Designed miniproteins, single chains, continued (5). Designs and how they scored, part 47

Each design is a single chain, and the fold is of that chain. pLDDT is the mean over its residues in the fold that is shown.

## One batch from the design tools (miniprotein)

Design m17611
Fold by ESMFold2-Fast:
Structure m17611 (fold): chain A 83 residues (1-83)
Amino acid sequence: SPAEQRELEEKAARADKLIQDMRDNGVNREKAIEAARLAGEVLALVLGWDEEQLERGAERMIGAGAPREAAEAFVEKGREALA
């Protein structure tokens, strides 16, 4: 629905804002976890990412230096969105 699309757009914008804040001020664990949760949900619902794609995404996040907790939150929220 248009309302659901708006909510997903707002979540994507919030994730982008958190990423931009961390780019300017350095990586913060809590902000990284929140951004990862939002990204996992949006990627699952908007782009149709499956569990395998979410797991591969999490591996890439860890490889790029993201906190393990953020990668775990990404997969967890993506899986919840797919359920």
Scores: mean pLDDT 84

Design m17612
Fold by ESMFold2-Fast:
Structure m17612 (fold): chain A 80 residues (1-80)
Amino acid sequence: MSKEELLEELKRLVKEAVRLREEIERAEAEGAPQAEIDELKERGLRTVGRAQEVAKKLLELGVSPEEIEEAAEEAVEEAR
């Protein structure tokens, strides 16, 4: 996987994590069943774990921590 492909995957995973966080907060506010909230939390943890693995691969390819952080911040803004 190329550096550019890994950066896009990181952005995709960060956007997914932001969406899941918002969905969890909405579900909790609306009094959704605990089982549904727990499923969303599990998906969130899995998504974060995958994002961390992609970030690790980017570091191994020589991408700076700053560039990785900028890509993640951009993805958070795009998810709004």
Scores: mean pLDDT 84

Design m17613
Fold by ESMFold2-Fast:
Structure m17613 (fold): chain A 57 residues (1-57)
Amino acid sequence: SSRYFPFDAVVELARQGFSFAEIVERLKLTPREVALWRQLLARNGETYASFVARLLA
């Protein structure tokens, strides 16, 4: 759903070492949900790599 982004599920898969593309496939994210995730990362000044680094710190 474009209204509800599964952020907690994304975080758990990222902590488990899944790539951005693998998380999209596993959670069956729509293009809109992928865009929302990229927007959330950008709002925090993060790339996916820096987001993962922060989660593992």
Scores: mean pLDDT 80

Design m17614
Fold by ESMFold2-Fast:
Structure m17614 (fold): chain A 81 residues (1-81)
Amino acid sequence: VSIEEALEAIKEAIEKSDLSEEDKKIVLEIIDQLLKQARENPSLSLDQLLAQLAHEVSQRLSEENFQKLMAAISEVAKKLK
């Protein structure tokens, strides 16, 4: 599975989550930045990009909303392997 396919699957999971529209927008903006980084630096692994996503989200979302996001990411990651 490509990094782009994995990040797009995470976007779909976020859109289907029970997060607020404001929090969804924040997370989607972070994912778009990560997609740009993956295109500009193809040596970045999916695991490195997911770690960066988790870090950025933890700085911007509440603990409850961060846990909801991490649950959605975990579900997608299990389906990709």
Scores: mean pLDDT 77

Design m17615
Fold by ESMFold2-Fast:
Structure m17615 (fold): chain A 73 residues (1-73)
Amino acid sequence: SAEAEARLARAKTLAAVLDEALKEMTKNGKPVLPTDVVEATARKLGVALPADFDAQDAQREIAEAFRILLENS
């Protein structure tokens, strides 16, 4: 369905941005993703974050994105 396709597209976009942000944070030994790092990484990759991205709960957004991708792999 269009809703399922939109959820998968959202999850792929978030996973790409969050994966790149996590790689940068891991190099610095920090396990937490600040909102500013996620936004800066999206700009660096030339990717638009979804309009409904929950910046206040980035860890939950990560978990949900990976869950959706696993269900659709």
Scores: mean pLDDT 66

Design m17616
Fold by ESMFold2-Fast:
Structure m17616 (fold): chain A 84 residues (1-84)
Amino acid sequence: MYREEIEIDESKVSEETREVILNGARSIGKQSGITVREEGNKIVIEDEDPEKVEILAQAVREALKTNDLDVIDRHLTRAALEVQ
């Protein structure tokens, strides 16, 4: 099983942004068979396919760089299509 851990810097990311990203990643994970969970201030992504883990992890990392909900949705939607 492959694993990526993404640390959330609470000083740079609003709680609303964090919840949108986490819920989006969990939704994608549920539909695509990827495990997405929260461990403290980290988002943990696990799967048997390293490419799926990296695609979703990279989308989450890019989403966390912005507070624009439209940009976040764009990154997560692209990842959802690529991990099917």
Scores: mean pLDDT 85

Design m17617
Fold by ESMFold2-Fast:
Parts: structure tokens; sequence; C-alpha cells
Structure m17617 (fold): chain A 65 residues (1-65)
């Protein structure tokens, strides 16, 4: 799933650069992808993408503290 990997990498870079506009944009794009995967019956893939987003958010919060 190439799109998910690209969006997750961009989200990580936005978090590292402390770019809130890019971060918000990529979160929204990933959430739209998750809904699309659910609509296609790919709930396991959607859950994996969501878990990766949560991991990135936890790492970003630790670095901002």
Amino acid sequence: MEEAKELLERLRRAAEADDPQAFARYVNEIMELIEKLKAEGKEDEAQKVFDEVQRILREANRRRA
C-alpha cells in the first residue's frame, strides 16, 4: 500500500520539522485513506494504518515535551 507509506513518511517528517500545517494536512489525508480502506472491506489494513498514525503521534508528543 504505497499511498499509506508515503503519507506516513510525510507525517513523520512534518512532526520532526514542527510544521503544524503539513502535519494537519497529512493526518486528514491518512484519515480519508482509512475510511476508503474500510469502504473497500480492507478493515485490517485500515487498522494497521491507524496504529501507525497513533505511534507517530506518541513519538511526536514525547519529543515536544
Scores: mean pLDDT 78

Design m17618
Fold by ESMFold2-Fast:
Structure m17618 (fold): chain A 95 residues (1-95)
Amino acid sequence: TAFNNLGNIYLNQGNLDEAENAYLKALELSDDPYVKANAYNGLGNVAFLKGNEDEALHYFHQAEQLYEELGTNDAAKKAADVGVKVLKIAVEKVT
């Protein structure tokens, strides 16, 4: 989607605030669960890069649930990738 793609471009540029705004627009303007899952995954990445681990975990959890509900091979891979990110953040909190 246009806003998720825009968010990814800003994220790759290190432009975290613009990335966040683009992903939030993707959530606002789409009812497609895959689009929403991709937006939550992007928001999780933004939050993680900002050092907001609890917010990152929240967004990654939302993305993982939506990807799991979709039941496609691509969505299952995306759910697994998000699960690895969640595990990494959780392990870093248990010091």
Scores: mean pLDDT 82

Design m17619
Fold by ESMFold2-Fast:
Structure m17619 (fold): chain A 57 residues (1-57)
Amino acid sequence: SLADEIANSSRSGPVARSKILDLYKQGKISKDEAIAAVNTIHPGLADVLRDTIEELE
């Protein structure tokens, strides 16, 4: 997925998380895709992303 490509190409977990969150906000990826992609970088960052998305819902 596009989120996985960003996760794999990013040199920084926080930067990858921010880019993936922006894709979700633009409607280009689902919540599940965003969380799964960030979880491949760091599970703790995935938890932060999930909480952020839930605040936007």
Scores: mean pLDDT 74

Design m17620
Fold by ESMFold2-Fast:
Structure m17620 (fold): chain A 80 residues (1-80)
Amino acid sequence: GEKLAEEAREAAEEAKEARKEYEELKADPNADPTRVAAAAIRAIGAAVQAYLLKKKAEELGDEEAIKYAEEGMKAGGYKE
């Protein structure tokens, strides 16, 4: 299967992109509220995925995967 570190890296990139889209839409006074809500849900989902990957990486002792998963959690709005 896919390497856990690669999965965590991809999850981190998704969390960064999802959070950026949400913050940009939230800052736009002309943004559709439904689109802002959808972007918030995407950002939350990406952060949750990163959290789950971190837990799996911790169980397996995969330090590289833990690092990328933590980056994804932080980017998605989870604090330490």
Scores: mean pLDDT 78

Design m17621
Fold by ESMFold2-Fast:
Structure m17621 (fold): chain A 101 residues (1-101)
Amino acid sequence: LDELLEKARELIEKAKELLKQGNIGEALRLAGEAIRLAEEAFKKAKTKEQLEEVKKLLQEIAELLKEILKKAPKELILEAIGLLLRAIGLIIQVELELEKL
């Protein structure tokens, strides 16, 4: 779990740097990989603290995707929206699991 969260955070930081450099396509690709790692971390989360860490990570990914959308060329807009909606959906799922604890 901690390894998945750490790897996802590394991808987010790298994506932020790529976005600053104008490499929107690679930033979006890394954001997508970070969502996959966060989703896997969610499946493995057993404690309230672990679920809260997954939620925080997904919120960071959602903010990154909003920044990507501001700079995205037309051909990447739909993919970026799809990933943002996926991140929001996962945040809702994590909140529902937190309510059961």
Scores: mean pLDDT 86

Design m17622
Fold by ESMFold2-Fast:
Structure m17622 (fold): chain A 79 residues (1-79)
Amino acid sequence: MEVAERFEEAAREAGLSEEEIELAREAGRRGEELAEAVKENLPGEMTLLQAAELAAQGLLARRLGTASERALAILDAAE
């Protein structure tokens, strides 16, 4: 899964600080870990990638609050 890399790039495009870009990458990585941990309980139509992206989006919003809005909009537009 490329979620950590996508989140890093979206944060960079959003003009976030180096620290916030690193937090976005970590949110993506953690989302991938969470999706893998719950893969047996995913809805039948949800992919591991979709689960990882949803988890990562929630983590990013929690960690950065309003600062995450532009990065999340970039990620949403890219799907």
Scores: mean pLDDT 75

Design m17623
Fold by ESMFold2-Fast:
Structure m17623 (fold): chain A 99 residues (1-99)
Amino acid sequence: EVEELAERIYELAMKLAKEAGIEPTPEEEELMRKYAYEAAEKLAKAKSEAEAQEIVGKTGLELYKELSKIVPPERAEKLALAFAYALEKVARELLAKRA
């Protein structure tokens, strides 16, 4: 389900951000939640590992661009990286279940 995938991506991204020493603000959390949902919708339709990796890369880059408008580049990079790692892990688990 898209909602469950989005929640898993968001929860893992938040956990990884905190482990990297970043406490996300409500604005950053809302943005990460939005992109987690968009990524989950696309991943639910992905039929290959190549498609999943494209979704991970594009969504991570878009989140980085949006974060860079509201926080310094170093903070935006760490948050976007935590999000991308979370998204890649969830994508790998999803594809493994379909194989």
Scores: mean pLDDT 84

Design m17624
Fold by ESMFold2-Fast:
Structure m17624 (fold): chain A 96 residues (1-96)
Amino acid sequence: MKKLTKQEVANLFTALAIRVVGDLYDPNADLEATAEKLRTLAEALRNKEFVDLEGIYKKLLEGLINLYPEDPSLVERVAEMLERMADLLRQKAAER
């Protein structure tokens, strides 16, 4: 596995957050599908499991699991943030 730096992981997380914000303002975006992907990533991070994800989700999962031994609190905080983002998307979907 290619080990990402904390900065590279932060850049990937920022890119994901920008995509999520884009979905929030796109009336055609499937917010429930995006929330499910975020929840799946968060659960995989909490369980320290490599699950088959695509694109940015896969890169974040691999990067964060590889960082876990060096900074477990960072990985737990990212998982918590992903769960909060998923909850926000589901709330927004229910308001549509």
Scores: mean pLDDT 80

Design m17625
Fold by ESMFold2-Fast:
Structure m17625 (fold): chain A 70 residues (1-70)
Amino acid sequence: SRSEYLLKVNEVVREATRLGEQLREQGRHDEASELYRAANDLELMAATNAPQEEIDKKLEEVRRLMERAK
């Protein structure tokens, strides 16, 4: 369902935000800022009921940033 989909999206937002905090603590401020921005965009898109295809593209971007930061 849409509600279950959005719960999964918000889980990724939370995970990305936590990783951003860790990056900031490590002095990786530029990477943290980029990840925070992408996560905030994703959260806003979910909150404003953006089309799933658009949310999926931003979700993919957030996941790529998270993988790059590891």
Scores: mean pLDDT 88

Design m17626
Fold by ESMFold2-Fast:
Structure m17626 (fold): chain A 95 residues (1-95)
Amino acid sequence: SIDDVYDSSVSSIDRVIDQHSDDPQRQQLVQQQRDIVGRVVSIGRRYQVQGDDIQYQQAFSVLQQNNDQIRRFGDMTVDQLQQVVSQSQDQYQRI
C-alpha cells in the first residue's frame, strides 16, 4: 500500500540520518526528502478518500519512485542528493 511504501521510505531516511550524523549538508537534504515524501503520502491519502483513483495512482507512483531513490542515498554524493531532492520536489508539484 502507499502507507507501506511511505513507512519503508521513512525507515531508510532515518537510517541514512543516523549513519551520516557528521555531515550537516547531507542531513539537511535527507530531511528535505523526508518532508517531501510526507507531503506526497498525505496527498495520496486525500485522493484515496475522494475516490480519485487516477490521482491516487499518480501519487503512489511518485512515492514508489522516491522510495527507490532513497534506498541509494548512502551511495550518493551530496550533489547527487541535491539533484534527487530537486526532482522529488518537482514531482510533488505535479500531483
Scores: mean pLDDT 87

Design m17627
Fold by ESMFold2-Fast:
Structure m17627 (fold): chain A 77 residues (1-77)
Amino acid sequence: ELSPKEILEGYKKHLEQLIEWMKTQSKEEVEKILELLKKQLKDLEEYFKKNHPEYYEEVKKINEEYLKKMEEVVEKV
């Protein structure tokens, strides 16, 4: 039902919401959340590589950008 483009836009919005939520958590929780998210981002990247290779590079760029933002949250907490 959703196009890959719509899924990726929803994904970016979800990651922005997660970053804002992470800012409200303790340092210990943020570190645990970051490790879980790193695994989830990698799994999504592998999914697109297999099923929608035309979007693989876009997913990688999104993951790299948002992972960097999440790591900055850990530093600031």
Scores: mean pLDDT 79

Design m17628
Fold by ESMFold2-Fast:
Structure m17628 (fold): chain A 86 residues (1-86)
Amino acid sequence: DLAKKLLEIEILIGLAYIVAAILGEDHPKVRELLKEAVEKYEELKEELKEKIKELSKTDPEKAKFLQGQLDIIEKEIKEAKELLAK
């Protein structure tokens, strides 16, 4: 269900893009959708951390790959939060 959470985040970002294109990037609805996406990214980050911990004992190479993905997600969350703070 990590894939389902990622899909939900992608849908929210896509909707934010559509709303921004129609109503403008500064529209309150764009910020609302991005905030919801950030909240879901934070949840995905915590679930991914647990998955990495489990895999580190059974499949260290997959755990290392997922750690790389987690680092990217953490960077994206930080950038989105900085954008929302403007």
Scores: mean pLDDT 78

Design m17629
Fold by ESMFold2-Fast:
Structure m17629 (fold): chain A 66 residues (1-66)
Amino acid sequence: SVVDQIYDHINQSQRYLRQGDFDTGRRHLRQAQDIYDRNRDSITDVSTYVGISLSIIGVELDLELS
């Protein structure tokens, strides 16, 4: 599913961040954001919107604070 693809990229971003590969982490974060933006009309559940948005923000914050 689209939601699974978004979370896969978020999880990969966090994995690379833990390894110190911030460039690859940022690329996966960008892919998650791009998939989310292209598919917002398909993601109608508010809990899913909030979950994805908070996860993306969390990874962005981790990358900025590193």
Scores: mean pLDDT 79

Design m17630
Fold by ESMFold2-Fast:
Structure m17630 (fold): chain A 75 residues (1-75)
Amino acid sequence: PVTVADKVVQDLENAYKKYGASEETAEYIKSLAFLPEEVREKLAQLWLENPEMYDWILEQVRNYLETGEISLTPK
């Protein structure tokens, strides 16, 4: 069975493949109601500012869904 984390990560990857580092992908991230509003907005900003780090951002989303912890400062 597909986990919620797997589904969300796959959906984000598909959105990125379809829309790139665009406002459409950022809006999708902001629609993820299971994330706190502040976290959603910060992740959307990071996605738009650092499109080359999309794989890292996907891992942060997965980690949050599995552990409840997330880093919002990529480096």
Scores: mean pLDDT 68

Design m17631
Fold by ESMFold2-Fast:
Structure m17631 (fold): chain A 81 residues (1-81)
Amino acid sequence: DAALAEAAARAAEAFAEVIRRLAELLGVEPEELERLMRAAGEGDEEAVERLRELLARVPAEALEEIRARWAARQAEIEARL
C-alpha cells in the first residue's frame, strides 16, 4: 500500500538519478537516454547497440561510481520495505 508506493517512488527517483548522471557524462538529454533504455528493454536491437556504444564512451571509473550509487539506493529502498 503506502509503503509500496513510497518504494516505487524512491526506485523511480534513484533510476532518474542514474539516467541524469549518465546523460550528463554522455552530453545527451536525460529524456533521450530514458527513451533509448526503454526501447532497448523492449527488445529493440538497434537501441541496444546504440546504448552499448554510448556507455562505451563513459569512463569505467564513472560507470563503477554510478553502479555503486545505484546499489546503495536499492539497498536503502529494500531496508525500508
Scores: mean pLDDT 74

Design m17632
Fold by ESMFold2-Fast:
Structure m17632 (fold): chain A 84 residues (1-84)
Amino acid sequence: SMAEEILEEARERLEEAKREAIERMKKGGTPQVAEESVEAMAREAREVVEEVRRLSPDATPGVEDAAVRAYTEVSEAANAIIAE
């Protein structure tokens, strides 16, 4: 279905943003980079969710779930750096 295609595409975008954020933190593991990485992930997650809400109400809950998961993983990685 169109909703499933939109969900898959959104999940791929969120996973890419998550990978980039985590990679950035691995290369420059400072509290500043950790905070900036969380902010970048939050911004991308918001943009993806807002775009999907306009395109497909049916795909929106699945994309919101994927966005929360990606944000959580980035936040956990960032918290590990900040806690040092």
Scores: mean pLDDT 87

Design m17633
Fold by ESMFold2-Fast:
Structure m17633 (fold): chain A 88 residues (1-88)
Amino acid sequence: SAPPLPLSVEELEARVSALLESVARAIEAGRHLEAIERLLEELKELLERAVREGLSRRETLERVLRLLERWLKEIGLPAAEPRPPAPP
């Protein structure tokens, strides 16, 4: 059997984006949150594979972080703890 193809940064981003869209659709549809946890586990393995295959760790992490940040805002999940309003 042939070995799997190495991941490119573009392919990694595309796969992460597709995975996050799938998760967003699941939560919007009212499906089990356990599906989100499972998909996050797959994201972790994909990231580890990308780093092992020689993609820049910093660049890979920064791109994945940006995608996660956008995804969290799009689905309306609570991000970091609420901050107090500025004083008058």
Scores: mean pLDDT 67

Design m17634
Fold by ESMFold2-Fast:
Structure m17634 (fold): chain A 63 residues (1-63)
Amino acid sequence: MQDFVDFDTKTATDYAKQGNIDKANALVDDTAASLAAQGASQDQVDAARDQMLKAVKDAQKAA
């Protein structure tokens, strides 16, 4: 699960750096839904979503 979240986090930050914020946010939501579908706990889903959203926000500020 963590490797999947790490990969999607990188992809979402790449979208954010390109100015594709809607695409970055859509990937965060899709990743959260995929984790839940695979039986991840609510705490795991929330932690992954928070991690990804923070990374996207940091990438936007760095660009």
Scores: mean pLDDT 80

Design m17635
Fold by ESMFold2-Fast:
Structure m17635 (fold): chain A 74 residues (1-74)
Amino acid sequence: MKPTSEEMEVAYLASELTRLLGTTEAAEATSTILGKVLNGEMDAKEAKKILEEAIELAKQGKLDEALKLVQEAA
């Protein structure tokens, strides 16, 4: 049984990244990652790491690199 707190963390990070990037492509990629976590196709810890790395890139103004990272994982 997967801890609900980990799934919630992934959802919050996905929402934050989508807000930072502000694009439909970001929303699609983050939704795909969240869906994979909820369906057991991806570990919540792995998804959190990818989303946190993408958020760091976005905060540095590297929006293209951030989007590419999440699209590659999606």
Scores: mean pLDDT 81

Design m17636
Fold by ESMFold2-Fast:
Structure m17636 (fold): chain A 55 residues (1-55)
Amino acid sequence: SDAIQRALQSLRDSDPDVSPEMEETIERAVRAAQEDKAKGLPVSSGGGLPRKRPE
């Protein structure tokens, strides 16, 4: 998807020697956010929200 490709491209533009593990981490995070959006769930794609979930 475009979001995954954009995230990976941004990472490579900043550091062409980035590790494959970093690329996979970015790809998985973007993919999860896109799936949540497709299900109609609120998505924090801006990255400014806290990582702790409310109980």
Scores: mean pLDDT 64

Design m17637
Fold by ESMFold2-Fast:
Structure m17637 (fold): chain A 86 residues (1-86)
Amino acid sequence: SETPPAEAAERFRALVDVYVAALEAAGDDASAARVRELGARLVEALRAGDWAAAEEYARRLQEVLDEAMADPAARAALERAVAAAR
């Protein structure tokens, strides 16, 4: 069964909070701010059922995370946070 938009939005908001906390812990405040902004827009798009906007914001969010992971400290923090959330 398909996950309702509101439930998908809440799950993704929790995941964004995990990424933001990990980046802030690594001292990457700039990437944390970008993830927070894009994550908020993605959550709003998911709540609205706007899948085209959700895909675009998800893609941009992934680009920010990929750029942040060029820093070994940010990469290690993100990997630890994702492992702890599983």
Scores: mean pLDDT 83

Design m17638
Fold by ESMFold2-Fast:
Structure m17638 (fold): chain A 72 residues (1-72)
Amino acid sequence: MADAEFAQAVSDAFARLTAAGFSPEVAAHAVQQLVAKFGQDPAAIRAGAELVVANLPKDASPAEVAAFVAGL
């Protein structure tokens, strides 16, 4: 995939998570876990971020986010 599309997906996912009320630290951790799970797949990273927003509370810990993403 194009590096620019991957970089944009990472930025979009982080922005989506922070806009949903997750802290920047938790949002960054969630994006790192999505990249670890799905690799350089822009569509999967964006979809994963939407699933995190839909299924986890905004005060979720980094450990809860990591466990959720690992189960995707």
Scores: mean pLDDT 83

Design m17639
Fold by ESMFold2-Fast:
Structure m17639 (fold): chain A 76 residues (1-76)
Amino acid sequence: SPELEALLEQVARAKTWREFVETVLQIARYIYEHLPELAEGVEEILAETERLIEEGRPLEEVKEFFIERLRELLES
């Protein structure tokens, strides 16, 4: 989806936690509205992403993890 690719590029460009979280929520809303069959997969990715944040992992590592996992989900 061109819309999801644009949002993933926005995640990659995020320089703050606020920008990252706001874009991630936009991706989740898009999937819930247009690709509901992927909703469970997104919820799992969000839970894992939250865990990395709780463990104190840096923004760049969390961004890379989220992008890679979501790309895998979209290709399945």
Scores: mean pLDDT 87

Design m17640
Fold by ESMFold2-Fast:
Structure m17640 (fold): chain A 57 residues (1-57)
Amino acid sequence: MPPEVEPTPVQREIAEKLRSIGDGIDEGIAAKRKLLAQGASEEEAMKVLGEKTKEGS
C-alpha cells in the first residue's frame, strides 16, 4: 500500500543512511544469535554484541 505522502529526497537520503547504520547493528545481532545457538551464556553473547558494535562504529 503506497503512502499518501511521498518522501522528499532528503528523507530518502536519511532512510538510506539509517539502513547503512542498521546493517552494522544486524551483524552484531547475528553474532549474538550464533553464540546463543552454540550454548553460550546471555552475558557472554551481550559482551560480544557490545564489542562488535564498538568495532563497527
Scores: mean pLDDT 64

Design m17641
Fold by ESMFold2-Fast:
Structure m17641 (fold): chain A 65 residues (1-65)
Amino acid sequence: AKVTVLGGGLTPEEAEASARLAVEVEGADAGIPVAVKSAEEGRAIYTELKATLPSEVLGAAAPPR
């Protein structure tokens, strides 16, 4: 899957959540770029993905920095 980085001003958590969502969408459907503008939004998306997807899929992402 192709990962696109959107918005160089994103926090690490926002960028991570956006990249994970983009990878999943590109793998399952057409690539829909997802950009978040706050750490809270990124965490909310990550939490939803964690509840929906197996931890192995989410755990394969790079560790937080």
Scores: mean pLDDT 47

Design m17642
Fold by ESMFold2-Fast:
Structure m17642 (fold): chain A 68 residues (1-68)
Amino acid sequence: GEEELLEEALERINRIGVRAVVLDEPEAGLAEIERLFAEVEPQLSPEQRERLRRAVERTRAGIRAYFA
């Protein structure tokens, strides 16, 4: 259901963030996070969308800070 979809998306976002740092591929990681968000967002409730959006912003901020 939506809850499982959100949990899977959150795990994928975390893995993308870690991989972007480990492989020194910030642009690829940021692009992958954008694609994942666009794919999953329409399938979620407004409350779950907010949780996903916060995780996306947190991971993007982390990638940007690491490569600043």
Scores: mean pLDDT 85

Design m17643
Fold by ESMFold2-Fast:
Structure m17643 (fold): chain A 69 residues (1-69)
Amino acid sequence: VSIEALAEAIEELLRERGLDETAEKARKAVLAAKDLKQAVNRAAKTLLDGGVSTEEASRIVQEAVRRAA
């Protein structure tokens, strides 16, 4: 799993859900991370800040990690 692959996966998942603005913010946040752990944390925070529930954010991030692997 690379930071770039995670950024692509999270953007695709959010666009599939119609969350285009959150998708762009999440992609930028992930790409700005220094390591994969920070990238995952930044993705989750961006989703929560965008109004996504904690449960939904966890599911999206887990699926993005699976797609990026």
Scores: mean pLDDT 84

Design m17644
Fold by ESMFold2-Fast:
Structure m17644 (fold): chain A 100 residues (1-100)
Amino acid sequence: SLKEKIDEVIQKLEELAERLKGRYPEVAEAIRDGIKAIRDFLEGKISPEEFLKRYEEILSKLNEILQKHRDDPELVAEIREAISLLHEAVKLALEYFEKK
């Protein structure tokens, strides 16, 4: 159940990254870095502390891109969706870790 929810959110992130890859490669790269951090954490390759640090770095990058492109409402909406999906994936991944 919880793992299935995580996989669903990761799939949505991958679909978003593919959609943005051509027009907004920096956003697509940040999303892919987020997916990698989530997978590395779920596989036990990184600590919760390192996972949260990577998440914060990715959020900082996405917010920087958002501020730079405030006049592009389509991109702003896509970045906000990416942040929302990453937040949900991180929340679910931490919950999954705590239940082990």
Scores: mean pLDDT 88

Design m17645
Fold by ESMFold2-Fast:
Structure m17645 (fold): chain A 92 residues (1-92)
Amino acid sequence: DPAIEARARRLVAELEARLARSGITLSPAQRRVVYDQTVRTLARLRSARTPAQVDAIIRQFRRDLLAAGVPREAAELAGALLRRAARELAAE
Protein backbone atom coordinates (compact mmCIF):
# COMPACT_ATOMS: atom_id res chain seq x y z
CA ASP A 1 0.00 0.00 0.00
CA PRO A 2 1.83 3.16 -1.24
CA ALA A 3 0.03 5.45 1.26
CA ILE A 4 1.04 3.29 4.26
CA GLU A 5 4.62 3.02 2.94
CA ALA A 6 4.86 6.81 2.45
CA ARG A 7 3.56 7.45 6.01
CA ALA A 8 6.01 4.85 7.41
CA ARG A 9 8.94 6.55 5.59
CA ARG A 10 7.85 9.93 7.02
CA LEU A 11 7.63 8.48 10.56
CA VAL A 12 11.11 6.86 10.33
CA ALA A 13 12.62 10.12 9.00
CA GLU A 14 11.04 12.17 11.85
CA LEU A 15 12.13 9.54 14.42
CA GLU A 16 15.75 9.62 13.16
CA ALA A 17 15.82 13.45 13.14
CA ARG A 18 14.54 13.65 16.75
CA LEU A 19 16.89 10.89 17.99
CA ALA A 20 19.88 12.63 16.31
CA ARG A 21 19.21 15.74 18.47
CA SER A 22 19.75 13.46 21.52
CA GLY A 23 22.91 11.88 20.04
CA ILE A 24 21.15 8.58 19.26
CA THR A 25 21.57 6.87 15.85
CA LEU A 26 19.82 3.73 14.63
CA SER A 27 21.80 0.98 12.87
CA PRO A 28 20.61 0.03 9.35
CA ALA A 29 19.10 -3.17 10.85
CA GLN A 30 17.25 -1.19 13.58
CA ARG A 31 15.99 1.33 10.99
CA ARG A 32 14.65 -1.54 8.84
CA VAL A 33 12.86 -3.11 11.84
CA VAL A 34 11.21 0.25 12.72
CA TYR A 35 10.10 0.71 9.08
CA ASP A 36 8.74 -2.87 8.68
CA GLN A 37 6.89 -2.78 12.03
CA THR A 38 5.46 0.69 11.25
CA VAL A 39 4.07 -0.57 7.90
CA ARG A 40 2.47 -3.62 9.61
CA THR A 41 1.08 -1.57 12.52
CA LEU A 42 -0.39 1.19 10.29
CA ALA A 43 -2.28 -1.56 8.39
CA ARG A 44 -3.63 -2.91 11.74
CA LEU A 45 -4.65 0.59 12.89
CA ARG A 46 -6.97 0.91 9.86
CA SER A 47 -9.10 -1.89 11.42
CA ALA A 48 -9.09 -0.38 14.96
CA ARG A 49 -12.52 0.86 16.12
CA THR A 50 -11.90 1.86 19.76
CA PRO A 51 -9.24 3.80 21.75
CA ALA A 52 -8.54 0.56 23.70
CA GLN A 53 -7.73 -1.27 20.43
CA VAL A 54 -5.41 1.58 19.34
CA ASP A 55 -3.64 1.47 22.75
CA ALA A 56 -3.19 -2.33 22.55
CA ILE A 57 -1.79 -2.14 18.98
CA ILE A 58 0.70 0.65 19.87
CA ARG A 59 1.78 -1.20 23.07
CA GLN A 60 2.47 -4.35 20.99
CA PHE A 61 4.38 -2.22 18.42
CA ARG A 62 6.71 -0.92 21.18
CA ARG A 63 7.20 -4.49 22.54
CA ASP A 64 8.07 -5.81 19.06
CA LEU A 65 10.65 -3.01 18.56
CA LEU A 66 12.28 -3.73 21.95
CA ALA A 67 12.36 -7.50 21.24
CA ALA A 68 14.14 -6.74 17.92
CA GLY A 69 16.88 -4.75 19.72
CA VAL A 70 15.64 -1.19 19.07
CA PRO A 71 16.73 1.15 21.94
CA ARG A 72 14.02 1.96 24.52
CA GLU A 73 14.14 5.71 23.77
CA ALA A 74 13.61 5.03 20.03
CA ALA A 75 10.77 2.54 20.68
CA GLU A 76 8.99 5.01 23.03
CA LEU A 77 9.34 7.92 20.58
CA ALA A 78 8.21 5.73 17.64
CA GLY A 79 5.14 4.72 19.67
CA ALA A 80 4.30 8.38 20.36
CA LEU A 81 4.69 9.28 16.65
CA LEU A 82 2.50 6.31 15.67
CA ARG A 83 -0.20 7.42 18.17
CA ARG A 84 -0.21 10.86 16.51
CA ALA A 85 -0.51 9.18 13.07
CA ALA A 86 -3.45 7.07 14.38
CA ARG A 87 -5.27 10.24 15.52
CA GLU A 88 -4.68 11.84 12.08
CA LEU A 89 -6.05 8.70 10.34
CA ALA A 90 -9.16 8.76 12.62
CA ALA A 91 -9.76 12.44 11.68
CA GLU A 92 -9.92 11.53 7.94
Scores: mean pLDDT 85

Design m17646
Fold by ESMFold2-Fast:
Structure m17646 (fold): chain A 98 residues (1-98)
Amino acid sequence: MKEEIDANIEKAKPYADKFAERVRERTGDRGLAALVRFYILAAAMSGLSFEEAVKLAQGIANRELDRLAERGVITPEEAERAKQAVKEASDEVLKELA
């Protein structure tokens, strides 16, 4: 069990780092970048494929951006732009996996 979890995390690390860096570059949001990195690694620990991990992280980032807009921290337009940036980052990372 531990060896399998460690192998999944080790395989996910470089992609989690790339995804987080792409999100940071496109949004300027270090917190959002850290959030997507955390969820990719957490998903890898739970035995999800890297593709499913990236999709999960994107979904969580989208929900967080919607909450920030609802609370008036960012505008709905800023949230939609950030969601598009996260989608583009996920598409780039998934292309590297293929």
Scores: mean pLDDT 78

